# Designed miniproteins, single chains, part 23

Each design is a single chain, and the fold is of that chain. pLDDT is the mean over its residues in the fold that is shown.

## One batch from the design tools (miniprotein)

Design m829
Fold by ESMFold2-Fast:
Structure m829 (fold): chain A 69 residues (1-69)
Amino acid sequence: KQFEVDVHLALGLIALAIGDYETAVREFEKALELDPDNALAWEVLAEAYRGMGDFDKAEEYRKKAEELR
């Protein structure tokens, strides 16, 4: 479980770094399917939506990350 979460987070972060926001969202969503309480995954999912210009979803997921800290 933890190793699989880390793999999806790593893939999502690489996608985010190269501007592939759609792949980043998909990988972070996979990490959250495995660990829905992962605050980091919610935080970087929010950053991916911010990169896509979806500020409403970015704020929603940022708040979710804050609640889990």
Scores: mean pLDDT 82

Design m830
Fold by ESMFold2-Fast:
Structure m830 (fold): chain A 67 residues (1-67)
Amino acid sequence: GPAAEAVKKALEDLGLEITDEQAETIARLVLSGATPEQIARAVKILTGKELSVEQAERIKQAALDAA
């Protein structure tokens, strides 16, 4: 859905390629009220990439704006 597409694009803008299923997982966490720290943790578990809290806040906002 639009939130998952926004997550995927925002992570691609940071140089990180993810699967559609990973993007959907992160988008569901955002729409369920996950904190930026929880989003950063999920990205690290799924991809091995560490995000700053500021980067995770941008991912969260992109997903919410698209939903």
Scores: mean pLDDT 86

Design m831
Fold by ESMFold2-Fast:
Structure m831 (fold): chain A 56 residues (1-56)
Amino acid sequence: MEAEVERLAAELGVSPEAVAAALAVLEDGMSYREAAEIAGVSQRTVSRTARLLREL
């Protein structure tokens, strides 16, 4: 999982924390707000990263 998160982060130009937060939203049903607070990123960053992941 960590190697995949780092690979996706490099491809999308975002932090690994943003990718992990976006995956928590998409796979685990976590809210954007909760994922953003846990990962230490903005809700906008989580939302943008989730959108980029859906487009892959």
Scores: mean pLDDT 79

Design m832
Fold by ESMFold2-Fast:
Structure m832 (fold): chain A 66 residues (1-66)
Amino acid sequence: SLAEATAAGDREAVARELTRLAGKALEAGVPEEEVHRMVRRLADAARAGDSERVQRLAEELLRKAE
């Protein structure tokens, strides 16, 4: 998961998981502007190594895609 990749410090896995999450949200009809904002917040949290924040933000984005 994105949170697991963040906790592991795996930048390549973080990039892959961010791309996958963004793609799922866009396919589910989440507005592009919302997805772009959330991806930026997720990328910032991942860069900071904040896996808890990454998990919360990812869950928030996926909830919008429900």
Scores: mean pLDDT 81

Design m833
Fold by ESMFold2-Fast:
Structure m833 (fold): chain A 73 residues (1-73)
Amino acid sequence: MIKITYSRVDGDTTVYSTLSDANNMALYRRPAGQDDQFIAGITASGVTRYADDVAGKITVSQDNANNTLYVTP
């Protein structure tokens, strides 16, 4: 199972995945008072797609030994 760890919560943003499939996950952000915003498509091999306004603005680091993804703004 891939674990996603978001290293920063600004108090007004929640980051979550909608899928538990370790090979195909969608990452979303929910800013306070706003609708859910797509951030990235992620697999066990890394990020497969970004929303255009997020490309280059987040870092996804993969720890393969612990099957964990770290997402940093």
Scores: mean pLDDT 54

Design m836
Fold by ESMFold2-Fast:
Structure m836 (fold): chain A 100 residues (1-100)
Amino acid sequence: SAAARAAAEAMRAAAEAARAGAERGTAEGATAAAIAVIGARFLVERADLPEEARRAGLEALEEALKAILEGIKAGTREAISEGLRRAAELAEEGARRVEA
């Protein structure tokens, strides 16, 4: 449970970074969110978690990073904001699954 809590906290931090970036939809905000997601992935991969919890967390963070990158690729502030909002939702859901 301590490892699960630490992993979930990292994922929630990534969700907060994505939500903050979504407010303006800037490349800088998207970059900060992507770095936070990558950091959370690093922590989840190394955490002493049940296999199912680790898989759920990693899948959620992979989808979150994909959402951020698709927003950047589309190139508008609106698309970046949408990708970041989606990434925040995915990271929060992943955090709940690793804590369960």
Scores: mean pLDDT 88

Design m837
Fold by ESMFold2-Fast:
Structure m837 (fold): chain A 70 residues (1-70)
Amino acid sequence: PSEKELEAEILDALGRMALSLGDYELALELFEEAAKLGSAVAAKRAAELLKSLGKYEEAEEYEKLAKELE
């Protein structure tokens, strides 16, 4: 994996940890950063969290990004 791919994987793992601790805002920030580094999985996770927060326009953006990264 590239350095960027490894960084994205670490950020996704930290985001999942934040979710387990109930920190949904931190989890979203971490998934968004991982998605920007090319993680389709993190982009999907960000979209799901944004939908749960009622932020449908932002969720659609991350869903589109996830499809582009697949």
Scores: mean pLDDT 84

Design m838
Fold by ESMFold2-Fast:
Structure m838 (fold): chain A 60 residues (1-60)
Amino acid sequence: GPVEKGLKGIELASPEHRELLREIGETLRRIGDSIQKAIDYARENGVSPLEALRKFALGK
């Protein structure tokens, strides 16, 4: 089963904190998608992942 101290840490998060964590999770999903596209583009075009990330994460 889960560790009791971990559960108490989650319980101490107020409803506002849970909403914030949800929004952060959605933002991380978007970042993850941009990173995945950047890696694929970098492999296909032989450019650095950083250059590809600039193109996709910054929208240009």
Scores: mean pLDDT 68

Design m839
Fold by ESMFold2-Fast:
Structure m839 (fold): chain A 81 residues (1-81)
Amino acid sequence: EALDLPELSPETLALVERADELAREAGKAAQEGDYEKAIEHLEKAIELLREAARADPSAREVLERAIELVEGHKKKIEELK
């Protein structure tokens, strides 16, 4: 797992977990051909990861990397069709 967030606040962990769930839901939507829904979920995931990084600077580097990965996935889906 790339996040490696061992002992962050419950609030920060909840944001990261919710973002991961949204990214997973985006994957399901993309598999169903609903690219609009997939992009919407990924945009929400990115927002939550940015909030987490702002809330806990000690996790900033790993969260910024996660944001880059999610943004890359979003761009890839946007290029479909």
Scores: mean pLDDT 78

Design m840
Fold by ESMFold2-Fast:
Structure m840 (fold): chain A 63 residues (1-63)
Amino acid sequence: PPRKGKVTEEAIERAKKTLIEELTKKGILSKEEVEELLKKYKYNFLLVSREINKEPLPEPKLP
């Protein structure tokens, strides 16, 4: 279909499962810890991924 009303929620659920599986498989974080990070960043997968990869976040110095 050309447009979906809940595509963002569906994508969030799929990405959440993928992150949990990959991170627990690598032994970086437990499934519960990944879920807590997702909740902390309000399911912002970009911020969660950067936190886990320990990448420096860009300085949000915008007026």
Scores: mean pLDDT 63

Design m841
Fold by ESMFold2-Fast:
Structure m841 (fold): chain A 68 residues (1-68)
Amino acid sequence: MKEEARKLVEEIIKNSKTPQEAWKALLTRLAEARANDPEFAEALIEVMDELGLHTSENVEKLRKELEK
């Protein structure tokens, strides 16, 4: 689960045009997971915490790292 959650987070950040769009997409996906797949929701929360994703500004930092 954590590996899939990490890949999803990285894909959302890489495929979003802005950090704000990526942040909104992450929160939407997390809400969907909380409703339908609680184990995946927990994995997403853990991955976001490990990557320091607490605000849209943190998304911009990670996006720059993934663009390498």
Scores: mean pLDDT 76

Design m842
Fold by ESMFold2-Fast:
Structure m842 (fold): chain A 64 residues (1-64)
Amino acid sequence: MDKDVLAGLGLIYLALGRQAFEKGDYEGAIEMYEKAISLFRQAGDDEGARLAEEELEKVRKKLA
């Protein structure tokens, strides 16, 4: 698969995770951010993966 397509999918899942977080769906947000991290890593997008990891950590702090 094209790396640009993988990075684009990562951005979509990052956005979905943010929407889930805003709605208080923390479990859904975690799932979406984990998908985003995987896609960014497959794309070689280290910055995208880092952003998704930071958002995931923010959600985990809400559940701890």
Scores: mean pLDDT 84

Design m844
Fold by ESMFold2-Fast:
Structure m844 (fold): chain A 98 residues (1-98)
Amino acid sequence: STEEERRRLFEEQKERAKERKEEMEEEAERLERELFPEALERQKKSILEQLKKNNEELSEEEIEELAERRARAVAYTAARLRVIGDFEDEVLAERKAK
């Protein structure tokens, strides 16, 4: 019956969508870990430049803590944007293969 076939196809599509979402999140977490060290160095430099411009002083500990918080946010966002971009490229490649 067409109703059982539709139910099966819907469940198969749901399962594939779930698996793809899990794969994308796992890749994003991996990229976030890889991007963090460079983000940390860039945030430290930015903070030091801003402090020099404003004639302000923070302790090395305060600079480290602020840089770490900013770097985590930057790495998180950059990793997710990269995974989305890679997914869009894959979808475009699949459309060209028709």
Scores: mean pLDDT 82

Design m845
Fold by ESMFold2-Fast:
Structure m845 (fold): chain A 103 residues (1-103)
Amino acid sequence: KNYTDLDETIATLERFKELVERKDFEGLKELAREAAERGLPIGLMMMTILEETGEIDLEELRKMLETMFNLPEQKNLVETLDALIEKLKEIKKKLEELKKKLE
C-alpha cells in the first residue's frame, strides 16, 4: 500500500540520524535541501532552521521536533530522532491495520 510520504519521511529521518552521529554537517545541509525539494515537512523544517540561524542548529531542531510531534524531552537530537522514527513506524503499522480492517 502507498504510504510514500510517510516512508520517505522515515527514511529521511534515519539518514538524518546517521549524518548527525557522523557529524557530517555538509551531508545534513544536502539532505535538508533534497527533502525540502520533495516537499517533505522535515526537510522544510531543517531548511527553516538553516535560514534562521545560518546553520543547522541541532538543539533548535531537537526542540522543534519534540514540540511538533509531542515527544518527551530527550538528551540529544539522536535520541529525539530515534523516538520520532519509532513513533512514525508505529503510526504506519496502525494505518496499515486500519486499512486492512476496512477492506
Scores: mean pLDDT 75

Design m846
Fold by ESMFold2-Fast:
Formats: sequence, C-alpha cells, structure tokens
Structure m846 (fold): chain A 95 residues (1-95)
Amino acid sequence: DLVEEAEELYNKIYPELDPEEQERLEKALEEFKRGVEELRERYPDDEATRAPEELELWQEFLRLLGLLSLKIRYRKEGIELSDEELEKKLEEHQS
C-alpha cells in the first residue's frame, strides 16, 4: 500500500526536519493521500487506469522526500542551500 509506505517514510524523516520542512512534508503527505483516495473512488475497478496516476503521485512525494533528505545532509555538514539549488542537485544525481 503506497499510502502506508508514504506514512512510514514520513514518520521516519519527520523528527529530523525543522518546523517549516515539517509543514511542507505534512501538506505533501495529505495531498498524496487525497489524490490516491480520489483515484480509488473514481476508478475503483480500473487498476490499469489508476496505477499510472498513483505512480505519478508517488514519484512527486518521493521527490520532496529526496529534497528534504538532501537538505538535512547538507545542513549536518554546515552547508545551507536554497530549495532551487537542492532541486538542481537532486535532478543532476537521480536521473
């Protein structure tokens, strides 16, 4: 279950985040859960249509988790990067 996996990843990283990062991740988790539930309600018996859209929502959530994980890593090294710089690094190394 992608929702259960998202909640587990959220709970694991949450204590390492600052309050602004926590709010951003909470919003992303709620948007992910809402999107998955909406797809399940719209296409309850059509997994072939639903699965690609669920995967896209999952990838968007994972992108934010990757960004926050990278931000935490740089912060522990005393390096402060903007969200734009972090997104650029994430795209350069996760393709």
Scores: mean pLDDT 80

Design m847
Fold by ESMFold2-Fast:
Structure m847 (fold): chain A 86 residues (1-86)
Amino acid sequence: MTAIVTLQGGDIGQKLLLMGAATGAALQGGEMESKVEGDTLTITVVGASEEGMNQIRAAALALEEAGATVQIQQQGGTLTINVTVP
């Protein structure tokens, strides 16, 4: 499965949380790419397991509990998560 996670704003700790979850998912037989443009971090994970996808989703929801706006969409094998920090 493929996950695309976008974080707009946020601090280094929030970026590391999402990067950590994505790296964990990729190490379970997937591949990871990350890109930073201005204040936006985009992480793409290809070939993640269902457990890896759940780890990425859990990290995004933890940021939502900390005050971020989180939008999650899943269509077929693609999970898209958009996180915006005020």
Scores: mean pLDDT 82

Design m848
Fold by ESMFold2-Fast:
Structure m848 (fold): chain A 65 residues (1-65)
Amino acid sequence: LNQVRLQLGKLTQRAQELEREAERLEKLAEVNPKYKAQADAARAEAEKARQEALKLSEQAAQLSA
């Protein structure tokens, strides 16, 4: 349980950091189109990390039951 909590916390933090990076790059892409590809890639990574954290959270709930 402790290991799962640490992993979930780490994944959640990573997802939040990637979300902020995606937002930053999206804002830059609005003023400079060259950042569009980087913004799209960052958004995709943030979404994957968020889904990974959600999946681990669900697995942790099942193990606790």
Scores: mean pLDDT 79

Design m849
Fold by ESMFold2-Fast:
Structure m849 (fold): chain A 67 residues (1-67)
Amino acid sequence: SEKLELEAEASLYLMRGVVYSKNPSKEDLAKAAEAYRKAAELFRKAGDDERAELLEKKAEELEKLAK
């Protein structure tokens, strides 16, 4: 189903975000935030608003660190 495909794609972006978030460089923290925002968008399209909100908050925190 489209929902499962969206959740699978979101999970790949989530994993990418986790990997980048472990690097203290501003560039990698910015990439982590971007990956979390893409994951959040895909989870929201799949109907998982709660997970999307959590990922958006994590992205916001990483964006502040990347400044």
Scores: mean pLDDT 86

Design m850
Fold by ESMFold2-Fast:
Structure m850 (fold): chain A 70 residues (1-70)
Amino acid sequence: AVELAEEALRALEEGDLETAARLAVEAFKQLGMPEAAAMAELAYRSGDREMLREVIEAGLRAAKEAEEKR
């Protein structure tokens, strides 16, 4: 999950919105966050780069938090 979220951020920084959205959706599904996955898809379909970045960053934070609480 953390790895996928980090890859999603890199893809977004490279301008590859499709890969960023795909990786973010997979990361959120692994985290059990289907609403966040839907938000990532919506951001991608609307072309809202900033929304997609915010969604990915929130997911990455949640994934790191989950790793710490193992």
Scores: mean pLDDT 77

Design m851
Fold by ESMFold2-Fast:
Structure m851 (fold): chain A 80 residues (1-80)
Amino acid sequence: MLKLTPAQADALLAAGKRYEKEGNYDEAARFYHLAGVGYLQAGDTEKAAEAFRLASEAYRKAGNTEKADQMEKLAEEAEK
């Protein structure tokens, strides 16, 4: 399994923010989720938790409460 670099995670986070500004909350949430996974693989648990919270907020704005709840749980696990 290929590990994402911090630079790749940063690029995914930036893409998520771009989609959010465009009002595309579903795509924003997907990129934030991928950024969180990338930060977690890089060992940056604090940035991973933040990215997962951004994904949760974006999924809520998209109307996907189930995935939003999943992202909140991932943020909590990243901070343990």
Scores: mean pLDDT 84

Design m852
Fold by ESMFold2-Fast:
Structure m852 (fold): chain A 60 residues (1-60)
Amino acid sequence: MPVTIEELTEALVKMGLPEEKARRIAESLVTGKTPEEPIPKEDLEAAHQAALEIQRRRGA
């Protein structure tokens, strides 16, 4: 099942990202749109881990 912007945003906020930043990253990754500002590697790694965590929760 596809990850939603809301699910990814919540996961990123729980990982310590500010809500505004988490939302922008989630929107970019879910919609495939180029972000307004380049996403730092650390934040991309956090987003990747958050997506895996969401998939794990859905698969379990």
Scores: mean pLDDT 73

Design m853
Fold by ESMFold2-Fast:
Structure m853 (fold): chain A 82 residues (1-82)
Amino acid sequence: SKKFYPLQSFAAVFRQFDTDGDGVITAAELRAVLESLGLAPSDAEVQAWIADVDTDGDGRIDFPEFVQLLARHAELFEPALE
């Protein structure tokens, strides 16, 4: 891809919602991250995105899974700058 998203910027956002510092976030915290990026996903959309990257099925997302989610759904994170 010719467009990149700085891992440091996403790591900072991820850490803001990873309140216990264990390197994982819940579905609710992921929704809050997405809302901070200007998205308004439904619970069903969040669960579908989690299922796409959550390999252990516990409903928690670590940072590598978060990066995969952003990469797989990159079109949702391209701002409409109209």
Scores: mean pLDDT 65

Design m854
Fold by ESMFold2-Fast:
Structure m854 (fold): chain A 72 residues (1-72)
Amino acid sequence: SEIREEAKKALKKALERAKELAKKFRELAEKGDERAGEFAKEAEEQAKKLEEALEKESPLLKEVEEFLKELA
């Protein structure tokens, strides 16, 4: 369905962004920013959840589909 495809597309974009942010925050943490290390860990955890949602037909994918239906 169109809504399912949009939900998957949204999660894919979120995953790509989370991976980019995790890398950038890790680079800042290596330069001495301890706060950036906390953000890197959070982004890494979110990326893992998004990846699992895309590959395993997780409840998160269904929640995003329902959310998009409510916005339409």
Scores: mean pLDDT 78

Design m855
Fold by ESMFold2-Fast:
Structure m855 (fold): chain A 58 residues (1-58)
Amino acid sequence: GAAKRAAASAEARALDREGTRRVIEGADPEEVEREAQARLRELAAKYGLSVAELQALP
């Protein structure tokens, strides 16, 4: 439902913010991107969405 998609969108945005923070703190951008993609796949599976559907959420 809409609440489930809103929660998925919020978690995806939290992952994006965490990635940005880690790069600012000196983490390897390629490692952060690799981990972010793995987390996006896990998050999509958690909510029963595809990665494309998750990324299309506002």
Scores: mean pLDDT 78

Design m857
Fold by ESMFold2-Fast:
Structure m857 (fold): chain A 57 residues (1-57)
Amino acid sequence: MIEVEAVGPTPEEARRLAEEKLEEEAKEKGLEITDKRVIVVRLPDGRYLASVTAEVE
């Protein structure tokens, strides 16, 4: 299991940044992503936090 977070000015940008971090970490460890869950939350300051949890093998 890999879990990454990223903050961005839009939900789409936050999600993209989090997915990029996930892909980089999986690639560095030589792991394949088999499933992922994405949660995007609006922060009080108007930014968005994307949390991505992935199952890997």
Scores: mean pLDDT 81

Design m858
Fold by ESMFold2-Fast:
Structure m858 (fold): chain A 85 residues (1-85)
Amino acid sequence: SDAELLRRMVEELRRIAKETDDPLELEMAVGVAMVQLAVLKLVSEDPEVRKKIDEMMEILERYLAGELSLEEALEELERLVRELE
């Protein structure tokens, strides 16, 4: 399901965050996640999934802008995914 794909993406970001403190590596991982979200939004037929993807993209953009810590961003992403399940 789309919800399962989004959950796995957030779990992968959490794993990377646990294994590295390198800001460039973390920015690269977030960039990859944002591309994956954009692709999933294009192919998803569920308007609720598309809405949650937009909210997840906003969270990641706020992290990249320095408005959220990575932990705050991950907690918000995990919350949004739970709302789809």
Scores: mean pLDDT 86

Design m859
Fold by ESMFold2-Fast:
Structure m859 (fold): chain A 112 residues (1-112)
Amino acid sequence: KVEVKLSDKPLPKLTEEQEKALELFHRALRLISELAPDIPVEDLVKLHRAVLEMIATKDPEYLEQAKALFDEIIARAPPEVQEKLRAIRDVVLELLETGNIEEAQKRLDEIA
């Protein structure tokens, strides 16, 4: 089980590009929930927080937490959807590393 490092301070106001990245991640979360509805909501909340912290702070510690949380979610999912979940993970992680909104949107459209 991966523990997410949380700050007691409120997150800084997001830029327009950071807000777009978060919106694409919310789309990815919806796809994950549709493919693996039995994933506990607590696991999705932890993933959401790690991604939000990564977008806001650019701290690579949160990127590593997001990777570990994705791997935990995929391992708990039915085998038949694990390949699609890995594709979604790869899109989200690349988005967090590169900030390439257009490529992430295109790849999510191909998965959905």
Scores: mean pLDDT 80

Design m860
Fold by ESMFold2-Fast:
Structure m860 (fold): chain A 69 residues (1-69)
Amino acid sequence: MEFDEEQLRELQERARRQAEELRRRIPEEPDEEVARAMREMAEITEAGTLEDIERALEWQRRRYLEELA
């Protein structure tokens, strides 16, 4: 579904906060490959497009589940 400008702005703000959270975790992440993926995901999240936002959210969910498993 297409969002209006207000909904897109809200999603971009949330994505920006999530990117900031990912970046804060990078220096504490001991796995270099995970740290690299986090940097890439933070960049994608900052892009603020609908597809990029969905990708970032799915990546965070996947990573969280894998860490718990």
Scores: mean pLDDT 65

Design m861
Fold by ESMFold2-Fast:
Structure m861 (fold): chain A 73 residues (1-73)
Amino acid sequence: KKEEEIKELLKKQEDSGKSKAEAVAMILRLLKAKGASKEEIEEVKKILEKIVGKEVVEKALELLKEEEKKREE
């Protein structure tokens, strides 16, 4: 179930012209906005790694960290 939903979200984001890393970052940001627990975010990260690869997920996490730093300041 979660894996299928994540694949659908990734496809929609990529179809809209986003890179894979940007699509992953958007999905993780949406989960945080929904109030997803840290455990749920970790599960989704693992599923994303299976779909797009670890390198892409790491790049997406760096994009999120940079965005968070700008918000905290």
Scores: mean pLDDT 76

Design m862
Fold by ESMFold2-Fast:
Structure m862 (fold): chain A 61 residues (1-61)
Amino acid sequence: GGVKIEKVEPGSIAEKLGLRPGDTVLEVDGVPITSKEEFEKRLPKAKTVKVRVGDREFVLR
C-alpha cells in the first residue's frame, strides 16, 4: 500500500521535509494516501506523515 514518490519538485513541501524519490508514503495523519497530489494537498496541515523506506517505517512531522 501507499504511494511511491517517483520525483520531488524543487521548492515543494516534500523537498522541504527531506523526502526523496523511492520513498513510499503510507499515511498522513492516519489517513492512507493514494496519490502524490493528495499527499501534497495534506502536507501543509499534517501533524504526522508515515513513510516506508525499504523495510523500515519512519514518522515525519
Scores: mean pLDDT 73

Design m863
Fold by ESMFold2-Fast:
Structure m863 (fold): chain A 57 residues (1-57)
Amino acid sequence: SAEEERKKLLEKYTKEYSSSLDGEAIYQRFLKEYFNMPEDPSEEEVRARMLAELAAG
């Protein structure tokens, strides 16, 4: 489903962010790919979720 694909993208960018140390660039890339999907949350929600995933990892 689209939700499963979004989760995979978030996990991918969370891992990339931790290794690159450039969270802003990774976040912007994630937003571009994530918002290309038919049903997207707000930018604030995407950012909050990305940060929550980083805190959980």
Scores: mean pLDDT 61

Design m864
Fold by ESMFold2-Fast:
Structure m864 (fold): chain A 77 residues (1-77)
Amino acid sequence: SREEQLREMMRELGISAEKLAELLKMTAEMLYKRGVITPEQYEEIMSLLDENTYSALAKAVDMLEKILEEKRKEEEK
């Protein structure tokens, strides 16, 4: 599962769930300011990251990946 993949990755990188959540919050804020994600998506991601659980962290990562992948596939104009 995504949760198990994240736990394994964090162990290998030597970072905490709290540190990963902070980095993801910074990423979400940057994407929101650049207009890549909607206000609703931004609020959902921030809410998930504030839960401080691996399950919520996995959901936030999955949501960000899906949004970025869809945006990347869109034509610029």
Scores: mean pLDDT 77

Design m865
Fold by ESMFold2-Fast:
Structure m865 (fold): chain A 68 residues (1-68)
Amino acid sequence: SSIEAFIGLVLRLLGDPRFEVELIGSDTIRVTPRPGGEKALEELEEELKKDPRFEVERIGDSLLITLK
């Protein structure tokens, strides 16, 4: 389900030392790269843009990821 995919994504990203993750809404997270994590963030953006369950927006050096 879409909610299970979102929960799985949040848990995956919280465990990834390359990212800071902030829950800004019930269905929205902000992901910010740590120093040296910039390429990993670009790869994450490309991955998630292919997934129709998520809306992905780049805000400066961060990604805003919302469950559809």
Scores: mean pLDDT 87

Design m866
Fold by ESMFold2-Fast:
Structure m866 (fold): chain A 60 residues (1-60)
Amino acid sequence: MSPTERRVLEATRELERRFGVGVSNREIAEAAGVSVATVSRLIRSSKLTGLEMREMADSI
């Protein structure tokens, strides 16, 4: 996993912990310090979604 992917994952988990579901790609991008396009690319290529990341964090 790239450093950018890890940052996006951590930002998604942090936002989901604070606000639950409904976190947008824009909010994840702002929290991770990357562009919305980068978040969208990672979600499309790796199927990394806020819901999926939260389920993984809760299961691990």
Scores: mean pLDDT 65

